# Designed miniproteins, single chains, continued (4), part 48

Each design is a single chain, and the fold is of that chain. pLDDT is the mean over its residues in the fold that is shown.

## One batch from the design tools (miniprotein)

Design m13643
Fold by ESMFold2-Fast:
Structure m13643 (fold): chain A 88 residues (1-88)
Amino acid sequence: SSLAEALRAALAAEYERLRAQDIAPEEVIRLLEEVVKELVEKVGAKPEEVEELERGLEEAKERIRAGDPALRASVLHSKRLLEEEKKK
């Protein structure tokens, strides 16, 4: 059932949000840097896009240090998706 699968995904995301609250900001920042690096390697980026990504990354680091729980959860979710894609 697509509804049951969506519910499982939502519960897994909620668990990761709870975990993100207990993770040190510097650890989340390291995961964010890994995610950005892997995405650039997979997709490729123009020089202008790289500069924009660098600025966005610095802004995201500041937000994580300020305790943005939604951004922390998003980083953990993105890292998990990248790890799952490696298994396919």
Scores: mean pLDDT 69

Design m13644
Fold by ESMFold2-Fast:
Structure m13644 (fold): chain A 76 residues (1-76)
Amino acid sequence: MPWSREELRRFLARRVDEFIAYVEEKKPSPEEARELFRRFIEEVEAELRARGASEAEVEGFRAALETLGRDLIARL
């Protein structure tokens, strides 16, 4: 059953928080962080699609995540 828009947003927020916490705890190298972030985007996009997100919603989330990832990696 597809998730509601609100459920998709809550899922994304939780996954982002978990990813940030993981990176802050483990302090990977910038190269490791880039690979982890690439995998994270792929996994989140696949799960959002599986849960009923539209392609427009997936693209919007991707753009936001790519911006977040650049900022996060720049801090490492």
Scores: mean pLDDT 77

Design m13645
Fold by ESMFold2-Fast:
Structure m13645 (fold): chain A 95 residues (1-95)
Amino acid sequence: SMAKQQQEALERIKQVLDWVAQQLREGIELLAAGDEDALAQLVADYRAWARQNQEQIQKDLAILTPEQQKELEDYSKELLAELEPLAEEARKKLE
């Protein structure tokens, strides 16, 4: 059913958001540590993953209901709120 496809797409996008948030957290930690080689590798790996997955992500986003889009917005805000204090601490170390 369409409803099943929409729910599966929503769950896949949430998994993508969780993974992206984890990459951002690791990137912030590497930046704060001054590990330029590891940060460059993380960025390269992210770009390769994004190229392979962008079409599927766009397809999944396109079939979501307005309610599911709001659920993703709220989910993204929760993930971002967790990362903001870490990003701010890293910025202070780099000044």
Scores: mean pLDDT 87

Design m13646
Fold by ESMFold2-Fast:
Structure m13646 (fold): chain A 77 residues (1-77)
Amino acid sequence: NEMSLETLKALAKTVYSEEEVNKMSREELELEVAKISIESLELTNAQLAKILGKSQATVSRLSTEERYRAFFKHMTS
């Protein structure tokens, strides 16, 4: 993963308190940063599919966590 822990914490602090962020694992921070980005941009599954280079049907079959992981991987590529 190309994003530093410091960067992940800084992005999470846009929504969560510093105390909350300091309790999160790296894996939790990656998912929360992806969630914050998707929710802040109000991305639909169709828009997310286009961003990820996948079909909407493929994205719709992913769990919420899998969508966050796929988006985070895209952000850090």
Scores: mean pLDDT 79

Design m13647
Fold by ESMFold2-Fast:
Structure m13647 (fold): chain A 82 residues (1-82)
Amino acid sequence: DGVTVSEPKRTVVSGREALEFTITASKKVDATVTLTLPKEVADKIESVGSPFPVEIVSPGVIKVTLKDFEGTTEVIVILKPP
């Protein structure tokens, strides 16, 4: 398919630990993309920031529904405080 997903980047958003995923589509697609978090943070999801609908289907597994999408977008997973 024409969709690629980056490895998660560990980052900080407003003082909170977060993971950033980059989704790239080389052509317009309707697709469901699965993002998998590292095991150590799988159950520590506080919130997910995405321009597309997201669903947590199991601990550490997030589905993102792309509609008529082409280009690059980011999904940010904010982690619960320790």
Scores: mean pLDDT 82

Design m13648
Fold by ESMFold2-Fast:
Structure m13648 (fold): chain A 100 residues (1-100)
Amino acid sequence: SEVEKLFEELKKLIEESSLPQSLKDEMLKLVDEFLERYKKAKTAEELRELRDEFERSFSGAIELAREAVRNDPEKQAEVDELEKLVKEIAEAIDKEAEKV
């Protein structure tokens, strides 16, 4: 699955990032939770609800990460890459919802 591949890429990017460990732990728990929910989703409605909750949860985590690194342009670039992958995952879930 493209969605599963993107979740694995997101997990790797979080693990390799220079973000505070507490934020990394929180984000990794979110990845594991949403990946499990994705694997259990059976309907287009469940996938769309998952996508909305995923974007909301990671939007909050990204905002916390941006505040934590606000004075470090290099680390801000890492947060930009995380935000980009989050958007790509949301788009991939939307495409899967259209196939169901």
Scores: mean pLDDT 86

Design m13649
Fold by ESMFold2-Fast:
Structure m13649 (fold): chain A 58 residues (1-58)
Amino acid sequence: KNKKLEEIKKEIAKNRDNDISLTTDEHIALLKQLVEEGLMELTEEEREQLARYEKNLA
């Protein structure tokens, strides 16, 4: 909705288009931010990777 969130959304879309998985903490953090803002819903694959990320943080 604001400029910053739109740019984050574009970055994630670009990564998906280039077949880049959620392999870095930064990419995962961007997805968390978008979900918290209600801008997108995680795919099943992204949800699994996010769960692994959270497990590693714990």
Scores: mean pLDDT 64

Design m13650
Fold by ESMFold2-Fast:
Parts: C-alpha cells; sequence; structure tokens
Structure m13650 (fold): chain A 88 residues (1-88)
C-alpha cells in the first residue's frame, strides 16, 4: 500500500501516473492484463518509495514488451524513450 506519497516531487508522481495510463492505453490489444496491472502498480510503489530508477526500468521493460507486439507503435516508442531518458 502507498504510505509515502508526499516524499517525492509532484512532477515525478504525475510523470509516473501518466506513463501508467499510456501503458494501459497502448496495451488494449494485449491479453496479459494481470501482468500489465502488476507492472503499473510496481512502478507506482517504487516511485513513491524513492526507487525512481527501478520504477523507470520497469516502465522501459514494459514499453519494450509493447513494442514486441507492435514494433511500429509510436506511443510505445515514446514511452520507452522517456523511461530510458529518466534512467540516465
Amino acid sequence: LDKAMSTISDEEVEEAYKRGLEIIENMEDHNDSIATSKIVAQILILSMGGKHKEAFELMKEYAEKMLSINPNDENAKKTLEKATERLK
């Protein structure tokens, strides 16, 4: 459960939330909704706990999975790029 939401910046919370929504939207054709839900929840928990790098690594990993389903998905590419940028 979320217990430290006020510890991280508003911008990072908003960014993580937006990425979660983009992942869900892009994954509408994917049959692994449980895995999607788990990864989104893990990203949010890690971000709230100050584990930003690990959270963005999960975002990157999941965007890569979306691209494996549709390699020409521009939304998935943008999600991957943003997650990768945050990891540097």
Scores: mean pLDDT 64

Design m13651
Fold by ESMFold2-Fast:
Structure m13651 (fold): chain A 80 residues (1-80)
Amino acid sequence: SMMEERYKGVAAANLIFNELKNTGDLESFIEKAVEFLKDSGPAGKEAFKETLKLNMQLSYHYSEEEVNKFLEELEEKAKG
């Protein structure tokens, strides 16, 4: 269901972002984010990106422009 896909997106974003906060391993974070985006439907991708945007803004005080650019780069990697 769309709701189940959204919950998976939220859970994945929180888990891998928490791992980044604990380890500082940006390369592993990008790899896991790209894999989730490759394997997910539109509802899961949307919830994942929304949750990452919120986490990045709250934890690292990134600007909206910086977060949007980073998310666009992740999506581009997931398409290739």
Scores: mean pLDDT 86

Design m13652
Fold by ESMFold2-Fast:
Structure m13652 (fold): chain A 78 residues (1-78)
Amino acid sequence: MIEEDKRYLEEHREELLAGSEETAQRAIDAYKAGNKSEAASLITALYVQAVGFRIAGVEELAEHVLKLAKRVDEEMEK
């Protein structure tokens, strides 16, 4: 199961990264639009995705998503 999940994530890496980057941008856009609750929900989704990728053993993907979440946090602190 875990190895099949890891293989699936690695085969779809570019699509998953693009999706996470879109989620991060949507979080920033929501925050700038004053929708702080939506922004908080989206950033939480990024942290959950990062944990999921790490559990599946796709460390590089997990680290990329964590960097995206931190970027959103930095924008929200402005």
Scores: mean pLDDT 78

Design m13653
Fold by ESMFold2-Fast:
Structure m13653 (fold): chain A 64 residues (1-64)
Amino acid sequence: MSPKQKETLDKAKKIIAQQAPPSQVPAANDEAETLVKKHPDMSPETIAKQSIAGVQLTQQLQAA
C-alpha cells in the first residue's frame, strides 16, 4: 500500500470512529482497507461513507 493510501485509510478510520456505532467500527475499518486498495484516488470521506454503508447493508441482509 502506498504512503498516500495509508494516509487516506487513517483519515477514513477517524471518520468511521466518529460516525459508526462502536460495534460496527472493526468491520467498517476492514472494508475501508479493501476500498483504499481498489480505489486509491477515492477521498477519505467517500471511503468512510462506503465502508459504513457496506457494513449496515450486510447486517440488514443477515437480520432479514
Scores: mean pLDDT 78

Design m13654
Fold by ESMFold2-Fast:
Structure m13654 (fold): chain A 71 residues (1-71)
Amino acid sequence: MSVEELRRLGEEHVRQAIEAAEQGDVETARRHLFKAGDVMGELYEQGDIETYLEIAERVQEAYGAVRRAEG
């Protein structure tokens, strides 16, 4: 998978995680965050640290949404 494909996939999983968390579906949100983590790992291994950090920041935002949904 190309770096551009990984970036798109990571952004999509983060987006879906936030949407699920806002709806109170913590299980679905956590599943998407797990998949975003896999994408981050591959970006890091490929040496694209800039895209890795961009996705990591968005994943942290999504974890905040999950935490709010949990109470």
Scores: mean pLDDT 83

Design m13655
Fold by ESMFold2-Fast:
Structure m13655 (fold): chain A 80 residues (1-80)
Amino acid sequence: MEELEKRLAEVEEKIAQLDSMTREEKFRIVDEILELIREAKERNDQPLLAKAGELLVKVMSKLTPEEQRRVRRRYLEALL
C-alpha cells in the first residue's frame, strides 16, 4: 500500500522536470503512471486511482500532440 503511494510521489517529482526530459524518458514516466493505474484498479483503490489519473492528465498537458497520441494508444492498450 505505502509502496504505491511512494511511487506516485516519485512520479510527481519527475513530472516537474518533464520539460527537460527526452521523449524516451517522458514515455517511461507515462508507462509508470499506467502501471500505477493498473495496480490501483486491481486493488480497487479509488483514491490512488484518482491520483494516478491526475498525474497522467498533468503529463499529457506537457506533451506535444504527437506524444499525446502515442500515450492515448498506450493507455487503451493497458485498459484492454
Scores: mean pLDDT 76

Design m13656
Fold by ESMFold2-Fast:
Structure m13656 (fold): chain A 123 residues (1-123)
Amino acid sequence: SAAQRAAAERAGLDVALYERFLEAKKEVEEELKKEGVRFKSLYEYLNAVFTEAGKRLGLSEEELVELLAKIIAEALRMLKEGKSFVEVGEATGLPPMFFLDLEQGTAKPVGILGKAYEKALEL
């Protein structure tokens, strides 16, 4: 979408790589849905989806962390600018519940997503 392209450009991401990542993410999410896989938390789900999407694109863990950190940093900038969770989710491909949980302190991201979040705070 135009919003996703604009967010990628503002985050300093390769737009074509970001679009391929979002498509791989959709494919993984649909596969997990068809398989009836259940996760204990949103962060377990996101780590599974993002890790698999990154692998399908041939990204290393370090490259995936960098990609996610830039996306999360742009999402945090949009939230500070007064954009809604829905608008930020649409632009970045991140689920709105991710931002709600972080603001409420109800969950701390772990794994690859946790590394990406910590790096995003430095950007």
Scores: mean pLDDT 82

Design m13657
Fold by ESMFold2-Fast:
Structure m13657 (fold): chain A 80 residues (1-80)
Amino acid sequence: DPAIEKAIGDKMTVGDLVLEVLENGELRDLLTGQPVDIAALKGKRVTIVYPEESQLEKAIEAAKRLLAAGAEVVGIFLRP
């Protein structure tokens, strides 16, 4: 998916929300610590962070779910 490839390559763009991928594949808002409803993110620009390199595939799957729900994925980053 070209949008996912661009999001992985973009190290500087931050969206409206920064979401962390949890081990169960759910997404958490990094600012509030609360889980997010993917359906509520339609039309939102989101950045996904993953805590370790082994979770990149989970971050990509989360990005695919967000795109299917109508969100825009603008960045996918390994957490510092």
Scores: mean pLDDT 75

Design m13658
Fold by ESMFold2-Fast:
Structure m13658 (fold): chain A 66 residues (1-66)
Amino acid sequence: GKKLLDAALIIALEYGPDKLLTPEEILARLRELGVDAATAEALVAEAVAKYGDEITAKQLLDFVEK
């Protein structure tokens, strides 16, 4: 939904596109930005499956935009 895309964009702008983030950091920040637990957990699990345990802010944003 729009909240998830807005949160991913904020993360990319806040940390910079090349910043490597752990699944725990991504989950915590998505939750702080108003993404519900189920959506945040599902997105992080799918992103980890694609990119591994370290994901750039740009990779997260690109993943959400698909």
Scores: mean pLDDT 82

Design m13659
Fold by ESMFold2-Fast:
Structure m13659 (fold): chain A 77 residues (1-77)
Amino acid sequence: MTPEQLALLREVERLAREIEEAIRAGDFAGLERLLARLVEATRRLLTSLGVPQAEIDAQIAALRAEVARRAEAARAA
């Protein structure tokens, strides 16, 4: 793994933690911006690792669906 790929991985991990914190805090306006950045960092990382575009698109769709589900559950609680 290159230093650039490691930096992208750390960025993805940081953004994922910030999203969980935003959901816990009820900051749903901030969540949309964090999700956009997480999607971009994830796409860049997977592209740099040579993951096929169809698989990247599927992973991004799954990520968006999971964050939406967690946010909905937090709103309902």
Scores: mean pLDDT 83

Design m13660
Fold by ESMFold2-Fast:
Structure m13660 (fold): chain A 100 residues (1-100)
Amino acid sequence: NAEELYEKGRQALDAGNYEEAVKLFEEAIKAGYKSVKLMRDLAIAYAKLGEVDKAMEIIENLLAGGFYDEAIEVAKYLIDLGLNVERAKEFIETAEILKK
């Protein structure tokens, strides 16, 4: 099942196998599974790999979908990694405004 691919991807992410996590998440999407949790975890994996533009694109999609807490969570990972810190802070501010 597509959800089983997501769970394997999560296990890879938790183990620090970020490239494997991305591949498994992409396979889950191709198999028809696309959840907010998967998009969040995929964005975290991209951030850990330094694929900042891909992580930021997912944050923008989460914001557009009304998933403000997940967008904030990913943006905090970018800040912790020192990646596009100012833009990540702008995403957090936008999410907090839109939550009101």
Scores: mean pLDDT 88

Design m13661
Fold by ESMFold2-Fast:
Structure m13661 (fold): chain A 67 residues (1-67)
Amino acid sequence: TPEEEIRRVLQEAIEEAKKLHDEYDKRRASATPEEQARIDAEYSKKLKEIGTRARQELERVRARAAA
């Protein structure tokens, strides 16, 4: 059902974001201040990409349900 697809999309996005945060914390812990700034920027960018991808997938699910 569309509701099950929505739940899966959201769950996958949450899990990807958690994995990204774990990788971010690990990389940042051993980084120099200059590397930390770059890691912070990369993390922010990738987190936005996860959000954008999830929104696009949700719109596809809704479009299919409406057709």
Scores: mean pLDDT 84

Design m13662
Fold by ESMFold2-Fast:
Structure m13662 (fold): chain A 65 residues (1-65)
Amino acid sequence: SEIEKLKKEALEKVTEHLKKRDYVGASKTLIDLSNKLRNIFKMSDDEVSKIINEILKEAQKKAQE
């Protein structure tokens, strides 16, 4: 799925930004993903928020490893 590829790419990028304490880069990556999910894939705000929160949670966990 194209959506699954975007989610995986965002997770990897956010994790790397968090490891470097680049919170601006992490935030921008999540905003860019949110905009694509809403504008291209026509997802609801609730579904987008769920996806963004799960990516952030997993990235925070991986960045601490």
Scores: mean pLDDT 86

Design m13663
Fold by ESMFold2-Fast:
Structure m13663 (fold): chain A 68 residues (1-68)
Amino acid sequence: MPVRAVARVPAEEAEAVAARLREALKAAGGGAVADAAAGVVTAVSPDREALEAALAALGLEYELEELG
């Protein structure tokens, strides 16, 4: 089931965090986008375990939402 994670990050880190998540989720068919003005990174993956592992590797606090 595809899942979405939302993490709040400092605005200056948002694009770097999103870029790291995109690379980590590339093989799983996931991605991430940054809203630097809001201090938010949103990541989506069809593989929940891959998403959770990528977020844990970056030490991020996040909220998960199942999309299907």
Scores: mean pLDDT 81

Design m13664
Fold by ESMFold2-Fast:
Structure m13664 (fold): chain A 82 residues (1-82)
Amino acid sequence: MSSEELTELTRKVLEEEGIPDPERLAERMSDIAKLLLLYRHGKISIEEAQKLLKERTGMEFSEEEIKAAATLVWQRVLERSK
């Protein structure tokens, strides 16, 4: 998955969830944060998230770690939208 594809999919999720200025927020997010957000909203599988995170970071993450991190990313997005 390219960085352009990650940004477009992230923008779409933020728009669907009613987040203000979704394009600008998507552009400001790291690729890691984008992947976690996409996983949180069911746009990519856990297996895809694990693979893409390893490709970007060189580190392996468990399903539990990804779920926890994805929840935190989404909470921060919501807090910024208030």
Scores: mean pLDDT 84

Design m13665
Fold by ESMFold2-Fast:
Structure m13665 (fold): chain A 97 residues (1-97)
Amino acid sequence: SVEEAVEEGIEESVRELLTLSEAELEELFAKVIEELRKLAEENPELREVYERYIKLLEELREKVLAAKSEEELREALREFAKELKKLIEEVKAIKAA
């Protein structure tokens, strides 16, 4: 399902982001955002949800690249994961209705 794919992507992204260089981080963000744009095209009824997800990723990218310590990086990732989980639950509610 779309929800399972998004959740798996979040778990993988969080783990990878903690181990990557700044250059690798920029490349990963670009790749994930591009995949979400494709999902938005495939699911026009959920376009607004994916657009919000992309905005969250853009905000996370700014925080990650501006992070001055490992702890700031981890906090940025944790908050992003929390917001994504809320968005996934919103999507599940829409599909159940």
Scores: mean pLDDT 75

Design m13666
Fold by ESMFold2-Fast:
Structure m13666 (fold): chain A 75 residues (1-75)
Amino acid sequence: MEELQRLAEAARRALEEASRVASEETVKRMEQAAKQALIDVASGADVEAQAAALARTFEELGVPAAARIVRETVA
C-alpha cells in the first residue's frame, strides 16, 4: 500500500515537471504510462521494477528530468 502511494507521488511530481518543459501531447502519453504502472502495481507487480520501467519510458518520451524524479522519489 505505502509503496503504491510512493509510486503515485513520484508520478505526480514527474508529471508536474514534464508540464513545464514538454508538450501537452507528451504529458498525456506520460500520464497514460503512469496510470498503467499504477494499475500493474495494484495488480501485484513489483514497485521498484515498475518505477524503473516508468522512468525509462519518460526518458524515451524525451523528458529525462521526469525520469530522474521517479528514480529519486521511489528509491
Scores: mean pLDDT 83

Design m13667
Fold by ESMFold2-Fast:
Structure m13667 (fold): chain A 78 residues (1-78)
Amino acid sequence: MVTLTGTVVAVHENPRVADVRLDDGSVYTAVLKPGSELPAVGAPVTFEGEEIGFGVRGTLTADGKTWEAVLLPLPDFS
């Protein structure tokens, strides 16, 4: 099990995803279930889950709300 902390930097409705910048500066995409409420941009987040090879499957928590999500690394374009 891993615990990651960060901030929501972007949200998208199709697909339902939230981009999270972790405290180390890394950016990950949290893939949310279809029909889920979106977290607020700028909200502090905690992600708790298990590594599944290409990402982390678990739970995203922000503003007292909880989402089931898969956290995937964003491609590095730099």
Scores: mean pLDDT 77

Design m13668
Fold by ESMFold2-Fast:
Structure m13668 (fold): chain A 84 residues (1-84)
Amino acid sequence: TLEEQIRLLEEMKELVEAGDIEGLVELLAKHQLEGARKAGLPEEEIEQLRENQAKGKPALIEKFDPEKILKVLEEQLEELKELL
């Protein structure tokens, strides 16, 4: 739901503001896997997604830009809150 998406974005924003880059990456990975399962993706694709997440984690942490991510999260939160 919209409220669930808003809560997720607020959690991501809190992690970015706290400087918890690893926590942010883990939250995103978990959400992506849960979304894939709910969408009915085959187990093979979910396993591949998990492997890709593990492989990509160091690169995501390296490319992390807190200011840029915060701006994107704030824009998305504003858009979603307007829909309530």
Scores: mean pLDDT 77

Design m13669
Fold by ESMFold2-Fast:
Structure m13669 (fold): chain A 84 residues (1-84)
Amino acid sequence: MEEIEKLEKEAEEYLKKAMETGDKEAAKKYFELALELARAHREELGLSDEELEEQIARAREDFEKNLEEALKKAKEHYEKLKEE
């Protein structure tokens, strides 16, 4: 769990930076960390390795084709963090 906790903290830091500054590099770093977290939490997600990797591949294609959509999802996550 230690490495997962570190990844979560790093992801939140980059998400905050991306939302506060509009930094696309921070948004990309947040996205990569979120994918690593998804892999680490595979068991909790109830997905097979194949299903998880397929979803990750689709997420990467969506991020590359539609950066605005990816940033919208990141913003929704950031807004939830503010409410807590």
Scores: mean pLDDT 69

Design m13670
Fold by ESMFold2-Fast:
Structure m13670 (fold): chain A 85 residues (1-85)
Amino acid sequence: MAALAEAMAEKAAKDPTLEGKAAAAYYRAVALAERLGEEALKRFEEEHKKKAEELLPLEEEDPEKALEKLLEFYTKLAEELEAEL
């Protein structure tokens, strides 16, 4: 799946919208986790679920702000995963 995640990240990176930036960061983090192995991928899935649940109230009030928080989360996680390579 790493090749697909990398391709999706590259495609999303061409979209200048906040949604495109968040998608690019998400797929980059997924690709990095897949390269590191099953343990990193499970960690990504668990942290992602936890963050999504934390942002659920904000998503109802301000979807754009929730998306900005997700972008920040994915970007930080991708940086952490890249440092482990």
Scores: mean pLDDT 79

Design m13671
Fold by ESMFold2-Fast:
Structure m13671 (fold): chain A 69 residues (1-69)
Amino acid sequence: VSEETLKEGEELLKKLPRSKRVQLEGLLAMENYDPRYAAAIAKGLGLPLSEEEARKVVAVLKAKEEERK
């Protein structure tokens, strides 16, 4: 994952309401941060993210989870 992708993902996350970010993070964690499910999960939560934007958000959340472990 590129530094630019992580930066764009962080900016996208900052634009989301806190409650929606928590829900997205929890659902992605259940799917082991698989980017193939990212767009479907984001759409299910009513988030205004494209498939590409959803993948960038997943990359950021996965990197944060790996850093925490």
Scores: mean pLDDT 76

Design m13672
Fold by ESMFold2-Fast:
Structure m13672 (fold): chain A 122 residues (1-122)
Amino acid sequence: SDARRRAAADVIAEATARLNGIGVATTTGLEMAASNPEAQKKILQKAAEEMTEVVREALLQIRRILPSLSEEEAERLAEEIGRKTQELLDSAKNAEEAKAKLNEAIAYATEAMNAAVERALA
């Protein structure tokens, strides 16, 4: 229904705003740690963990709106997004690449959550 579609879209919008907030905070942290590669790795690891938690929470909320999204599918999707986020951030060679990879991870997570909503509404 239109009401369920809007409610799910609101959850994704809130999750995307939270992911963007993590991206901004992470970018600031990387700039402050520009001469410390060990600190940069810890900052990116924390970002990946926080982003994974945001996605898991969002998928749980979407499941309450759209029960056709199974618990198994939601958990699998959260794990896939989390793994992809970690891979993207681990692949960054410097702070500039890390910023680009953060944006890619946020876009990937948002697109994957939207796709899950469309599948659940079909």
Scores: mean pLDDT 89

Design m13673
Fold by ESMFold2-Fast:
Structure m13673 (fold): chain A 70 residues (1-70)
Amino acid sequence: MEEIEKVIRDLLKAGMSYEEAVKVGEILRLLREGKTLEQIAKELGMSVEDVRELLKKAAEATGKSIEELI
């Protein structure tokens, strides 16, 4: 699997804000720890829909599927 730091760098290169890129990194780390989207949303103070949208943006920016990022 890709290093989270590499994903964050790729997101920043693609024009994602530092705040959004860091949140994606946190989401990916929690997913790799086995947490559900609902648990991640609660921990980060986001809706599940917001978590899904950030993952979709990350997948599009990196050219990978969401499953490949996890």
Scores: mean pLDDT 79

Design m13674
Fold by ESMFold2-Fast:
Structure m13674 (fold): chain A 97 residues (1-97)
Amino acid sequence: IKIKGYPVLDREKATPEERREHRRKIAIDAVKEGIKTGNPELVANGAVLLARELYPKETADEVGRFLAELLKQGKSAEEIYEELKKRFPDIVEEIEK
């Protein structure tokens, strides 16, 4: 994920909970920015990062493979988000909270 301008988290002082929330926020913001700018790679990368925070590794890897296939097919940011909503609605619910 290539988002610039986010503040760097102090890893030495951050709790595991603070690190998790920081990663979740970055992931959600990445998906929202990807939709706003029409960037399918940003939507996919943000969704994969969010899946890693919400799901076991096996399910997060499945999300990653699914989104990689949509990117390979040349799907737009909006199309990727709609397919994500159909296949993994819990990720979209977390983004839309």
Scores: mean pLDDT 78

Design m13675
Fold by ESMFold2-Fast:
Formats: structure tokens, sequence, C-alpha cells
Structure m13675 (fold): chain A 81 residues (1-81)
């Protein structure tokens, strides 16, 4: 989706390439119907976000982009359940 692509681009621009990759892997897993792989990648992305937020390394824009990507991916997981 265009909204997901925009959120991933914002995370990459902020230097959070690992988080963007994990969210992208979750999206690709959902495209092939692999809900378990998507949940694992999304869980790892949430842990990485929490660590960066605690360290003060996550900008408000990057945090908002993560929340946008998370909401879109969780909506798709809910559709497949």
Amino acid sequence: SAALEAALAELRAAGHTLIARLLEEAARALERGDVLAAEISLGLARIARAVLKLAGELSPAADAAFDTALALLEEEIARLR
C-alpha cells in the first residue's frame, strides 16, 4: 500500500533500516498468507522500536511512521484470522 511504503521510507530516511526491513518482511509474509512469519517479524520490530525509544534515538516522525505501519499490518493480520 502507498501508506505503508511512505511509512517505510520515513523509517529508512531516519536511519532505522532494521525496523523498516522487519516491517517489510511482515508485509511480504502476509502477501503469501504466512501469518506466523508476519507476527514474528512484527514482534521483533516492536522490540527494536521500544529499545530505540528508551534510548532517545527515535524521532517523533519515525515513531509516528512506525505506528502507521504497525496499524496497517495488524489490520491485515486481523483480516486473515
Scores: mean pLDDT 88

Design m13676
Fold by ESMFold2-Fast:
Structure m13676 (fold): chain A 108 residues (1-108)
Amino acid sequence: SALERGIKAASHIVRAVLARQAGDEAAAEEHLREAAKYGKVPVAEVREFVDRLLNAGADDTVTLETGDGVTISFDNATATVTVTDKKTGESRTLTLGELLGAEVPPRR
């Protein structure tokens, strides 16, 4: 679904941010490409969004619109990401840990 693609894009965005902070430019580029693929947006747009996240303040919310009508909002104050499918109105709020722990799914 568009929402599931948005969640995957958000996960890769978080991994790209962490890779950039660690100085791993090769890992960052791979995650930018995967985020662009799932978000159906140009890789340059995801790169700009990651740059905005790296420069965002602790209380800022930074939002990316995907090519299939999903809004991905990173709330730095709460360390959460909200993914909303604008066509269905369905929304998911995930912690950064849940996005990184795609290898450890949340208790459901």
Scores: mean pLDDT 82

Design m13677
Fold by ESMFold2-Fast:
Structure m13677 (fold): chain A 85 residues (1-85)
Amino acid sequence: MMITVSVTFETEQKAKDFHKAVVELAEKLGGLLASRVGKRSAMVSMRFTGSQEEVDKIVEELKKLAEEYGALEVNISIGDQPERK
């Protein structure tokens, strides 16, 4: 399963700080796939293997991080990995 977080901020510094925090979380989970930081935006994609309840917990942690860092817009998408079933 792939979780992608895309967030917009008021300042470049907030976007960079959020990006760093989410990348560290993704690395801790062992699933960092891709990350990008823009002028006022940050995106991180991670692979996670677990139950739906564990995925929901990760989504809630990501929402909480976005709120703590002062996000203006938050988009979290969940999809299957691009690997063959």
Scores: mean pLDDT 78

